# Designed miniproteins, single chains, continued (4), part 68

Each design is a single chain, and the fold is of that chain. pLDDT is the mean over its residues in the fold that is shown.

## One batch from the design tools (miniprotein)

Design m14493
Fold by ESMFold2-Fast:
Structure m14493 (fold): chain A 71 residues (1-71)
Amino acid sequence: SMKKEYAELAKKLIEAINNSDEEKIKELAEEAVKLGLTSKEEAEKAKNGDDAARSKILARLIRAAGLVERP
């Protein structure tokens, strides 16, 4: 299920951000591009330490996983 894949990636990205694992954040941003969830431009910003881009990618993964509640 794609929803399970998105949920797993979201959990991994949260863990990588909390641990300041820059290498893992780069890998997960690239994976989000492969899944069509983010642009190459947004992923490059996330790889370069843009917290806003990282948060946007995380939000897209959570939404795609069906974990988003009403805003």
Scores: mean pLDDT 81

Design m14494
Fold by ESMFold2-Fast:
Structure m14494 (fold): chain A 65 residues (1-65)
Amino acid sequence: GPLREEVIEALRKAEELLKQGKVDEAFSILRDVKEKYGLTGRELAELAREAGLSPAVVILAKMLD
């Protein structure tokens, strides 16, 4: 649904920032989407895994809990 697609898009932006070494900016995007949609870091990590994003995004999302 639209919420899932918006969350996945945010995760993709975080992955791109991590590839650029912009860890703090990636954290900011993940924290903002976590708060906006009421998700846990664990739920964000699972969505990242299901979407085939890099392990770095999965680990970063888990660190938000």
Scores: mean pLDDT 84

Design m14495
Fold by ESMFold2-Fast:
Order: C-alpha cells, then structure tokens, then sequence
Structure m14495 (fold): chain A 63 residues (1-63)
C-alpha cells in the first residue's frame, strides 16, 4: 500500500467497501442486488473518478 492517496484509488476503495456493505446487508434478501453490487464495484476498477462516484451512488441505492 502506497502513501499516495489519489482520487481514483480512494474512489475504487470506497466502491469496494460500499459493495461489501450491501452484499452483507442484502445477501439473503436480494441476491440480484448482490450480483449488481459486485458488477458495479468491478466497473469502478476501470472507470474514471467521476464515473466511480456514480457507481458508488448506484451501489448504495440498491435494496
């Protein structure tokens, strides 16, 4: 782990954390939302910072 905090690195980490939270919260109730959270977190790995912010918002909106 580098000490360099870039917007991209932070955004991807936040997307992964958001997905992990939603997977834990919804796993037994909504497996489709769990799959969606994983896909969105994966998309964030190749997305821009702005796109990753939208992906995080979408992940957090899953029910």
Amino acid sequence: MGEEITDGGVAVSLARAAAAIKITELGDENPEAVERARELAREAETASVEETKELIKEILSLE
Scores: mean pLDDT 74

Design m14496
Fold by ESMFold2-Fast:
Structure m14496 (fold): chain A 65 residues (1-65)
Amino acid sequence: DEKRKKINELAREVAERGILDGEEARRLARERGMEEEEVEAVAELAEAVARGKELAKTLAAEYTG
């Protein structure tokens, strides 16, 4: 599924850049010519990944300091 691959790739890229705002994720997806349903899927996945990363960072900070 080409759409799913594009969505997953962009969601990972957004999370790696530290973009926590769904609107920024949507803007980036639209710039890449994704359809609105793909834009929403990217925003949801990016926010979920970013939230998990922030939780992991908080947990690591508590554990190591």
Scores: mean pLDDT 71

Design m14497
Fold by ESMFold2-Fast:
Structure m14497 (fold): chain A 80 residues (1-80)
Amino acid sequence: DIQQLIDQLRQIAQQVSDPSSALRSIDIAERALQNGNNFVASQLLIGAADNVIQNSTDPQIIQQAQQIRDQAQQLFDQYS
């Protein structure tokens, strides 16, 4: 469920030192999902997860973001 991944990534993104870019991408992904565009929502969620990984030094946050990214990639591949 893309909405569950959005909610999880938003919670994690708030814990990184510069969350603004990731949070913006997450907000755009949620709007895409609400408009029925699952492809664009999953693509934006992958990008947001990559941003969280790049801006975190916490191994637990990085691991959680990688798991969300992998699930978003699987959804992206299904909608492609």
Scores: mean pLDDT 86

Design m14498
Fold by ESMFold2-Fast:
Structure m14498 (fold): chain A 67 residues (1-67)
Amino acid sequence: MTGVVFVARGTEEQAKKAAEMAKKASGADSVTAVLVPTAEEAVEKAKELYEKYGIPAGAVDAARVLG
């Protein structure tokens, strides 16, 4: 199973860390991280991907969760 994590206000390094943590927590075969400019956009994109396409998706605000 492939998952997606939308990472708001983060760096590529933080996005990679978020993908690794999501993979460990979910047990997914792979997780792709996507950088977005805002936490609101991350939540909206994750919700759209899951509701319209059935793809497991999460959202993370790097400034608040990853430091």
Scores: mean pLDDT 76

Design m14499
Fold by ESMFold2-Fast:
Structure m14499 (fold): chain A 58 residues (1-58)
Amino acid sequence: GDETLEVILNDLKSKLDKLSDEQKKELIKNLKDFEKEVSGEIKKKVQELIEEIKKELE
């Protein structure tokens, strides 16, 4: 359910500092593909995570 997706997204966010730049770029690509398949609050959380990862790559 949506709660399971939120738990997964929060877990990914907590582990961002442990990912390489290459892994972060791949994750952004995967999250952009996932964003196309979701709506509402989950889509917003996916978009927020993408922006946070992008900020870490700068």
Scores: mean pLDDT 78

Design m14500
Fold by ESMFold2-Fast:
Structure m14500 (fold): chain A 98 residues (1-98)
Amino acid sequence: DLKKKIEELKKKAEEARRKAEEELEEARRLEEERERLRRETEEEAKRALEESEERAREIREEGKRRVRELILEEASEGVEAIGAIATALSYEKEAEKL
């Protein structure tokens, strides 16, 4: 009878050990999955930051382009004004000959 009680206790101990090993393995899998999700989240955040930096670069380049266009427009108006004055002076000289 003592032998049967010892075998029953051994069986319960073995089942408890197996269950504890399964729970530890499950906890390890959940920890590995958590680490994977953390890395995926970090990569996503890194990509979002890189995209934001690229957007900021595009905005800066567009700003520089617009400034260059404004400078070129002002310079072009100056050249047109000089051309108009030169033409007017040419007509005035021809009128003085009449």
Scores: mean pLDDT 76

Design m14501
Fold by ESMFold2-Fast:
Structure m14501 (fold): chain A 64 residues (1-64)
Amino acid sequence: GNLEKAREILRKAGVSEEEIEELIEAAKKGDADKIQRLLVRLYLQGKISAEQAQEAGKLLLESM
């Protein structure tokens, strides 16, 4: 599903399982603002690319 695809993108980028699960929990709670803040933080830290942030964000939002 969309959550599993988001996990795979983030895991391949080297994001920690703790940070991945925080994003998944935000999606399950319908917290779009938290998803955006967390993805921006990961991008600014150099952990994910802008393309990875956009793709993972789309999948997380579509799972809400």
Scores: mean pLDDT 88

Design m14502
Fold by ESMFold2-Fast:
Structure m14502 (fold): chain A 96 residues (1-96)
Amino acid sequence: SVEEQIRRAEEEARRAREEKREAEEEIERLEKEEEEAKKKAEELAKKAEKEGGDPEKVKKEIESKIASRISGAKIRKVGAEVQEELNRRRAEELRR
């Protein structure tokens, strides 16, 4: 029925909203981890320099890993926003 389709679209919109919130919380956590990772990268780079290693390589490897995780979470947030909007619009159209 049309009523069942509206209910499903509204439920999918609610789930997408929850996924968006979870992604936002993950981004906040990862941004705090990025601050900590930058501090640790500087300490490990200084240690690598003293041991004859490449300090810039150590910094880049640590920073790139956290940056990749943040990018992934941001992509999930955008995906959830799109799904929420599409399902919200579908429910509105079915109610017309």
Scores: mean pLDDT 84

Design m14503
Fold by ESMFold2-Fast:
Structure m14503 (fold): chain A 68 residues (1-68)
Amino acid sequence: SAAAQLAAQVAAATAEGMRRLRKEIDEYDKENPDASLEERFIKEAEIGRKVGDELAATVAAIQAQLAA
């Protein structure tokens, strides 16, 4: 069904988003070993917002394709 395809694609996109989030945070920590805890929290929030926005756009595109 279209609903099952949507759910599967959204789940896959979410999993990929979570992998990217983890990777970007790990890369920031590796490149900035002297960063304060506060700076890390701010950067994690920034990366989270960026990945969240990208995921939202991907989900919207998937929904639009399946609605057509």
Scores: mean pLDDT 85

Design m14504
Fold by ESMFold2-Fast:
Formats: structure tokens, C-alpha cells, sequence
Structure m14504 (fold): chain A 91 residues (1-91)
């Protein structure tokens, strides 16, 4: 996939680009590659733990992968982020 290849090349130059990790996870999620999407969403959150969209997408990917217990553990950090940082929009 061209998008995935371009994002991986970008991350070779700048591995601290949280947005590129998030976009890579989103590309894999759209392809139904949920386990790979989970790994890249986790990388994005290591760099930017306040990214509400990354938390929500990680939880959905965990559900799609059948990792229900892990998905449920994200309810607490998601709620905490909403409480402390105010309103977020999912785009």
C-alpha cells in the first residue's frame, strides 16, 4: 500500500511523529489489519498520551481484534482524558 509505505518512510526520518504513527494505524485499521493497527496506535500514544482520537481508535481496534478485556481497560484513561482536557471531536 502506497500510503503505508510513505508513512513508514516518514517515520524512518522522524520516529517521534505521533501523527504519522496514528495515520499508519488508521490505514491498517481500514484494511482490517487490527493487530498491526493496535501496535501503531500504541506508538502514537507513547508519544502523545493526550490524543483522544488515538485512544478511541485503539479501543475500537482491540474490540475488532477480539481483545475485549484490553479494550475495557482503556475506559479509565479515556474518561480521565475527557474529564481533565474538556471536549474532544472524533474526525
Amino acid sequence: DKEIAELKKLLEKDPNNAEAWLNLGNALFRQGKYDEAIEYYQKALELDPNNFRAWMNLQEALVKAGKFDEAQTLDQPIMRLMFENGPFEVD
Scores: mean pLDDT 80

Design m14505
Fold by ESMFold2-Fast:
Structure m14505 (fold): chain A 65 residues (1-65)
Amino acid sequence: MFEEVLKKIREKHPSLKDELDELIKAVKNKDFVKATKIFQKIYPKLTEKERAELSVALAEEIAKQ
């Protein structure tokens, strides 16, 4: 789910590729402080739907710990 959401955002926002790759790496490393900071950085560039979908996906990854 999380990687699928990020893939869709990358396809719509190719300029965010580097930030999205850093977000994937942070989540895989369980560095949720860094993941949240990256999300905050890209937040104003996303649509309301993308913000909601990414927020839910990130919360689900945090809950899996």
Scores: mean pLDDT 82

Design m14506
Fold by ESMFold2-Fast:
Structure m14506 (fold): chain A 56 residues (1-56)
Amino acid sequence: GEAEELGREAGRAYRAGDLERAAELLRKTGQVAEQEGQPAAGRTALGEADRLRAEL
């Protein structure tokens, strides 16, 4: 689904060292995952985005 595609984009940004982009994509992944009926996955992605932003 869309959340999985956004998660892959976040992973690519993270590996490229673009941590701000990775955090934004993870936040979007979490929102889309919740909309697709995956609230646990959404919370995980949002938590990862928050942790990554805290390290910036």
Scores: mean pLDDT 83

Design m14507
Fold by ESMFold2-Fast:
Structure m14507 (fold): chain A 55 residues (1-55)
Amino acid sequence: MEELKKRIEKLKKEIEELQARYEASTDPDVQAQLRKEIETLKKSIENLEKILKEE
C-alpha cells in the first residue's frame, strides 16, 4: 500500500508540473499536447487509487 501511495503522489506532482507548463504556454499545440498528457496521468491515478482502495 505505501508504494502505491508514493506512486500516486509522484504522479500528482508530475501533473502539477505539466499544469504549470500548460498555464505558462502560449502555443495552442503545446497546450493541447500537455492537456492530453495530464488527462492520461489523471486516469492512471484513478486506476491506482482504485487498486489502493480495493487492497
Scores: mean pLDDT 81

Design m14508
Fold by ESMFold2-Fast:
Structure m14508 (fold): chain A 97 residues (1-97)
Amino acid sequence: MVAGQAIGDTLVELGLLTEETGTWGDAVSKLLGEPRPATDAELVRRIGELLVRAARRAGNEATVEQVEEDGIPVVRVTAVDPEGERVELLLGPRSEF
């Protein structure tokens, strides 16, 4: 997972992970100091919060909001880098099968 690895490396640099490799569920569990979130929707929301935190520490502007796409609750993460490029990610309740 090239994209997942790059985000994982950023979280390690920010001190949010102790390993260069890991799943988003492991990252959230480690950050919370609790068992993995009981629902996929809660996991997705926490992942969005972690992405905003990581992006802001990397010098980007970032926001997270809970929205609905086709009646399904999703989390929208928007980041703007120092060069003005905008990235938007939509995280659904089942990001891993």
Scores: mean pLDDT 58

Design m14509
Fold by ESMFold2-Fast:
Structure m14509 (fold): chain A 61 residues (1-61)
Amino acid sequence: MEEEIEKLVAEAREEVRKDPSKAGRIVNEKFNELSKKYSKEEAIKMANAIVDAVREALREL
């Protein structure tokens, strides 16, 4: 779980830096992937970490 969340966070940050207009789509795609593998509570927790990372990356622009 921890390694997977770090990977998804890193990928989301890189993707949003390349195209900020896709931030919402990037988050939704990652959340859908997580929802297939993890419980609802775990998927939400991981999705929140991805949202926070994307928000931080957008502030760097």
Scores: mean pLDDT 78

Design m14510
Fold by ESMFold2-Fast:
Structure m14510 (fold): chain A 56 residues (1-56)
Amino acid sequence: SPAERAARLAVELQRHRDQMTPEARALYDRGVQAMASGDYEAAAKAFEEALRVHRR
């Protein structure tokens, strides 16, 4: 489900939180806000972008 996907991505990002750039952290924060509003598809997209930016 989108909620399960978003939660899994959030856990993965949390493991790398101390190594994230400001750009990746901004995307992570956007994902957290989307989760709080119940928009799990937007949350998953934001978390996927955060991982992409982190791994550049």
Scores: mean pLDDT 82

Design m14511
Fold by ESMFold2-Fast:
Structure m14511 (fold): chain A 80 residues (1-80)
Amino acid sequence: MRAELEANYEGALAAAATPEERELMRLLYELFTRYGVEEVEFSLPPVRSVEDSLAATRAMAEALRAEIERARREEEERRR
């Protein structure tokens, strides 16, 4: 899983069509490696256009930032 995630991360960065996609992959990698979140999935409306895909990717990146921030706060609150 870890090696697969790392390979997927590098592959996704190389294949990223937009900066939003690249940032999304970085955020997912950070969540997994730093906070132990093994899987992140979002319920998205049907994506039928490139514009919808880009908007969804951007929304997912914002959601992932919020998730990371929440995980950071929880971890910091549990720090002894």
Scores: mean pLDDT 64

Design m14512
Fold by ESMFold2-Fast:
Structure m14512 (fold): chain A 93 residues (1-93)
Amino acid sequence: MTLEERILRIADEIINLLKEKKVPDSLLQDAENFRDLLRQTLPHLSEEQRRRVLAILEKAYEELKKATSDDEIRAVLGRARDELTRIIQEEAE
């Protein structure tokens, strides 16, 4: 499995986990929009940036599996989004 395939797979697993946890529609929509952004930006990232993206998503997935409240889920997704946005901005800046 390529690094891009692994990243997109874990992003899809996160979306499925959010559906299973019955999160608010707004939070699910935000996550889906971010997954689509990742699909568009991944080809423009370096190998090292892609590895960092994978690590962030894998960590978020493990934290989300353990999260029991909407507030915990929002905090995990917020941290992951901020970290991923920093990597994307490194390429743009």
Scores: mean pLDDT 82

Design m14513
Fold by ESMFold2-Fast:
Structure m14513 (fold): chain A 96 residues (1-96)
Amino acid sequence: SLGLIEVIDRLVEEAVNGAKRGDGEEIYRRMQELADLYESMGNKVLALGALGAAYIARGLLLKRRGENEEEAEELIRRGEDLVEKAKALALLEGSS
């Protein structure tokens, strides 16, 4: 679904912008809560997207703090991978 992809893109945008503002801890928590909520609703696509956004937010938070750059980069990469998987699943859902 194109609409699901738009929601996923908004979650990632919120995570990146929040981390840039210094709200990385709050955004990380919010995205984790959204991932849990979507999972409880059976919305696996948005759950995966929110989890990816949470990882990106955490990685950016660590970079901002000057903490373990290798761990921060791995978290961002893993978050981006989760987002790509969520978007791929969203496209498959829209093909029915």
Scores: mean pLDDT 84

Design m14514
Fold by ESMFold2-Fast:
Structure m14514 (fold): chain A 63 residues (1-63)
Amino acid sequence: MVKYIVTFKPGYTPSDVKDEIESLGGRVLLYLTGDRQAIVEIPEDKVDDLKSLPKVLSVEPVK
């Protein structure tokens, strides 16, 4: 699994996408300021699926 910082589109919370992230075999590790960003853990082969989620604005890898 790989870690990413996910930024949500305006009007959505991490809970709105939690089930979608979990359906990809991932999980939410930490909710960041304003609940519009979260650190998530996802299988490496599901990163493109994560980026294509309708409530996700951007995805950035965590080092």
Scores: mean pLDDT 76

Design m14515
Fold by ESMFold2-Fast:
Structure m14515 (fold): chain A 60 residues (1-60)
Amino acid sequence: SMPSVEELKEEGEKFREERTQKINEALDKKKYDEAKKILEEAEKESEKLNELLEEALNAE
C-alpha cells in the first residue's frame, strides 16, 4: 500500500524539476514575490515527501 523508496525518489525528482521550472519562469518575469511563495510552498511539500521516504526506509 505504501509507495516504494524508488517510487518516492522518482516523485521527489519530478516535483523538484517542476518546482525549479516554475521558479525560473517567475524570476524571468521578475515576479520575485511569486517566486518566493512558490519556493516556500515547495519546501513544505518537500518536507512531507521526506517524511514519507523516512517511513518507507524504516519499514524496509
Scores: mean pLDDT 75

Design m14516
Fold by ESMFold2-Fast:
Structure m14516 (fold): chain A 79 residues (1-79)
Amino acid sequence: SDLERELARLERMLAEAERRGLPPADIGAVYEELGRVYAKLGRYEEAAEYYERAARLYEEAGDLEKAEEARRKAEEARK
């Protein structure tokens, strides 16, 4: 499906971003998109984990608003 192709692309983007040491906010955005795609695939446990990783990266970047939003999405995915 298109979502599965997007997932594979995002996972490759994440590996590249981490390898290159991109800023925490940029890496966090990729984790957040991974959470979104996993949630759309019905893989809610994985979605929650990716959202929590995004939240930690946003906290590292000093973006507390994005961190709270990502944590909220993680909690919603686990319901």
Scores: mean pLDDT 87

Design m14517
Fold by ESMFold2-Fast:
Structure m14517 (fold): chain A 78 residues (1-78)
Amino acid sequence: MKEKIKEIVKRLMEKYGLTPEQLRELFREVGEAFEAMIRALQKRAGLSELSPEDQRALEIFRENLKIVEEYLDELEKE
């Protein structure tokens, strides 16, 4: 998975002429929007917690965003 994420990041930067900083900001905005959506869903469900499977999916999503940020940090040093 990490390899595929790195490929996607590189392609986005090359295709759209984005700097690592610009792409980092875009992924930050996406992450914030996703967290806000999950909070809204929890509130609508009457503060019910997500199932263990859904909680795991959120963990995977957060880990993938972390991989993106770590890779963008590497690219800034290139």
Scores: mean pLDDT 73

Design m14518
Fold by ESMFold2-Fast:
Structure m14518 (fold): chain A 99 residues (1-99)
Amino acid sequence: MAEAPADPVPEAAKLQAEVLIIEGNKAYKEGDYETAIKYYERAIRAGDKELQARALLNLGKAYYEMGDYEKAIEYYQKALELAPESKTAKENLEKVLKE
């Protein structure tokens, strides 16, 4: 039986994206950047614009830690496209471009 709101899918998708970011962050802290990347990529598909920007920022950080600066730049730029006022994305992009 459906309850109001009639379609809970958007709320469930947002919660899924938040959980995926948390699991990705756990892998990132353990130095498992390949696993973190997989979680963040899934979060981008499930999340709203704000969660997508956060996941893209975290993808950039993971690629930076792996030494893939070109991909780090690409993902920081994508995060800024979704969230132009993101101070963290701007600062991380500037840091990579100086190296």
Scores: mean pLDDT 79

Design m14519
Fold by ESMFold2-Fast:
Structure m14519 (fold): chain A 80 residues (1-80)
Amino acid sequence: AVKKALEALKSKDKFVREEALSFLRAEIAILESAKDAEGLEEAARLLEEASKDPSLEPEVREELRRLAEEARRRAEEIRA
């Protein structure tokens, strides 16, 4: 699921990219609600790797980095 959304971020269609970002935010929220720290850590890893892709627009890369940091923070809160 997360991987498909990350591939959609390479789309030239801004609407497709916005829907993919919305989906990624929803996935993080679902994992937090389930108290799935391991799932949040895996999502953060995938988001961080994707944020380093130079084919993505700089603003998309920054949003992915922010989401990765949020996912890691939520995972740490669950483990605390």
Scores: mean pLDDT 82

Design m14520
Fold by ESMFold2-Fast:
Structure m14520 (fold): chain A 80 residues (1-80)
Amino acid sequence: VEERVKKLEEELKKNPDDADIWAQLGLAYFRLGDYEKAKEYAEKALKIDPNNGLAKFVLGEVYRKEGKTEEADKLFAEAD
């Protein structure tokens, strides 16, 4: 996961407006237990592409960890 973060950050430097790279970084940080960075990167991905399913999934997982169950369920439904 740490190696994945490094590779994604290098790709992001080349393509800073790629919502999928931001969403993948959000997922990678979520897997590392860094929920604040996971949320930040997923929100950035959604700012670039509001329909990015991976970013919605990552935000849903973060909201579920924060106890925001209704917001999480809505994001999971939209990610499908």
Scores: mean pLDDT 82

Design m14521
Fold by ESMFold2-Fast:
Structure m14521 (fold): chain A 60 residues (1-60)
Amino acid sequence: SEKEKKIKEIEEELEKRLKEIMKRLDEADAAGDREAILREIAEALRAIGDAETELLKVRR
């Protein structure tokens, strides 16, 4: 259905964003950059929040 397709698109966008964040987080961890680690964690939380907001719109 159209609703299922929208949910799938939101999930795929979140997965893509999280993969990019995980890569940067691994690079920051390898470099011992604590500020970068905290920034990437904040970006991950924001990406999850954005996806939750979009999923709630699909439900209504």
Scores: mean pLDDT 85

Design m14522
Fold by ESMFold2-Fast:
Structure m14522 (fold): chain A 78 residues (1-78)
Amino acid sequence: SADEALKKGIKLVEELAKEGILPQGEVDALKRLGELKRYGDASALLRRAADIARSQGRTETAEELERLARELEEAARR
């Protein structure tokens, strides 16, 4: 579901923020987009996070973020 994809995405973005890979503001932005059900914008944020994670060698995390972004993008079309 979109809520499950969002929850997993938030957890991964929080982990990247704790490691200094993403700013904490990205976590706050993602949570707000989820509350507003802006799943298309949330998907775009997860894709940006995936690109940054991949640039830092976090390939598995990047692939999971891309998968979650696709789920949110699909939900945005409903």
Scores: mean pLDDT 86

Design m14523
Fold by ESMFold2-Fast:
Structure m14523 (fold): chain A 86 residues (1-86)
Amino acid sequence: DEFKEAVAKAQAAIAEARARLAELEELARRYGIRPLPESVWAELEAQIAEAEALLDKGKETKDLSLVQKALQLAQEVLARLDQLER
């Protein structure tokens, strides 16, 4: 089932993006410094929130294209985090 597979991938990518931001927040708390600029952090948070909303809407409406957009957005966040790591 392409839809179920896409949902699973989107959920996993969103969860990974959330976990990586939480890890960076914990490092900032531990060392007393921000690992990312505030504007970049806000952009990443907004993109993850949009991915979550798209996934929820896609699951409710059985819309594969919304689920695929959620996955793409989460993957873009993960790619950006990879490039921004210290």
Scores: mean pLDDT 84

Design m14524
Fold by ESMFold2-Fast:
Structure m14524 (fold): chain A 87 residues (1-87)
Amino acid sequence: MEKVLEEIRSRREERDAELQKALDTMEKYLLEIFVYEGKLTPEAAKKYGIKVDESKTLEEIKQELSDAMKKAFDLIMDRIEERQRLR
């Protein structure tokens, strides 16, 4: 019984970590977009621990944000489905 609970916990932690990583990626790219749009100074972005990647175009950053949003949405949907299966 303890081994099954450990396995469920491990799978949940991995999924929660992946969702958190996707959310952190979304926040990073949103803040980078705000810097490019002049809504945040580069100094303000550094305060949040975010390094603006000067090698990327605004369009590339927006695409990466879109990709991160899709991944986060898929992970949230998987979490909802798992909760329904465990009922």
Scores: mean pLDDT 67

Design m14525
Fold by ESMFold2-Fast:
Structure m14525 (fold): chain A 60 residues (1-60)
Amino acid sequence: MEKVVEELVAEGYSKEEAEKAVRAALNAKEQGASKEEIIEKLVELGFSKELAEKAVELVL
């Protein structure tokens, strides 16, 4: 979890937004959501599509 947040911060995202996106992606993954469903859920929560796609790639 920490290493994924650090990687997103290195790509230019703030620590706070990276941490929230990663936590949301991990929660959805643990509930059995597909990659597509996780991305859509993060975008609906207000994250950019680019951040959502990167968080899913790093978590999954």
Scores: mean pLDDT 79

Design m14526
Fold by ESMFold2-Fast:
Structure m14526 (fold): chain A 109 residues (1-109)
Amino acid sequence: DEELLNRLNEIIERLQSSDPEVVKQALIELNQLLEELSRLPLSSLSEEVLKALLRAVILVMRMTDNSIPAKFVPFLEELVDYALTKSKDEELKELAEELREYIEKYKKS
């Protein structure tokens, strides 16, 4: 879990880089990590990992020329529902609500 949190925090830092190549590599790593995490029960992830994951995805959703592959949308919807229904952490719920708004905009585009 500590290693997973460190991986997510590194991805978040690199997604905020001014270097487009660094951002592209971070997006590839995030997509690989989403594939890995979609195979795990969300209850196995700590609230800190869930927050970092939500932050990373929201950062990508804010980018003009970058998007999360459509195949991950069901997993992201499950992640949002899990965070809103199972967590008592207000920051995690706020991040989940923000991601839900981005998912709805993505579906309309």
Scores: mean pLDDT 81

Design m14527
Fold by ESMFold2-Fast:
Structure m14527 (fold): chain A 66 residues (1-66)
Amino acid sequence: PEQALRVALLAVRRGDREKAKEYIEKALSDPSVTEEQKKLLREALKAVDAGDYDRAITLLQEALSL
C-alpha cells in the first residue's frame, strides 16, 4: 500500500487527477490497508473529485503515517 500511496501523493502534487484516483483506488483494494487508512483514502478520493488537492495531500500523508 505504501508504494501506491506515494504514487497517488505525487500525482495529486502534479495535478494529475486520473492517476491520483487510480492509485488511491489501488490502495483501497490492497488487503494490507487498515480500516483507518481506508477512511482517509475514501476522503482523499472525494477531495480529488472536488479539486481540493491541498486536502487530498494532507489525507494521503496521514494515511502514509499509519
Scores: mean pLDDT 82

Design m14528
Fold by ESMFold2-Fast:
Structure m14528 (fold): chain A 61 residues (1-61)
Amino acid sequence: MKKLEEDIDEGIGLIAAGVAKTTLSREEAVEFLRAMAEKAEKDGKPKAAEVLRRAARELEE
């Protein structure tokens, strides 16, 4: 049952990362994605948090 919710949470993370990358400066996007990843993890959305952390790392590298 949790797998479906995890897949949806991952999709939401991908959408949030895409919006941040296209609408914010690189520095602002990195800070936004890190903050969102921390909140997603606290909200019990580990797949969303992972996607957001990966997106932030890609922008820094």
Scores: mean pLDDT 73

Design m14529
Fold by ESMFold2-Fast:
Structure m14529 (fold): chain A 75 residues (1-75)
Amino acid sequence: DKVEELKKKLEEAEKKKEELKKEKAEEVAKVIKEGTDEEAAEKRAEAIDELEKAEKEIEELREEYKKAEEEEKKK
């Protein structure tokens, strides 16, 4: 059913965002220690962009899940 499918996707997206945040923080920290200031700035910008996209995906899934739940309650 659609509600369970969306719930699973939402949980997976949230976990993916948390892992992504951790991985990007580690990547940025490594470049700060070993790379140039320019490389660190680029990595930070990439991390922000990817996390913003992940958050957008989660927000869209939350709205779909909420809508599906409301429709299920009307049955």
Scores: mean pLDDT 79

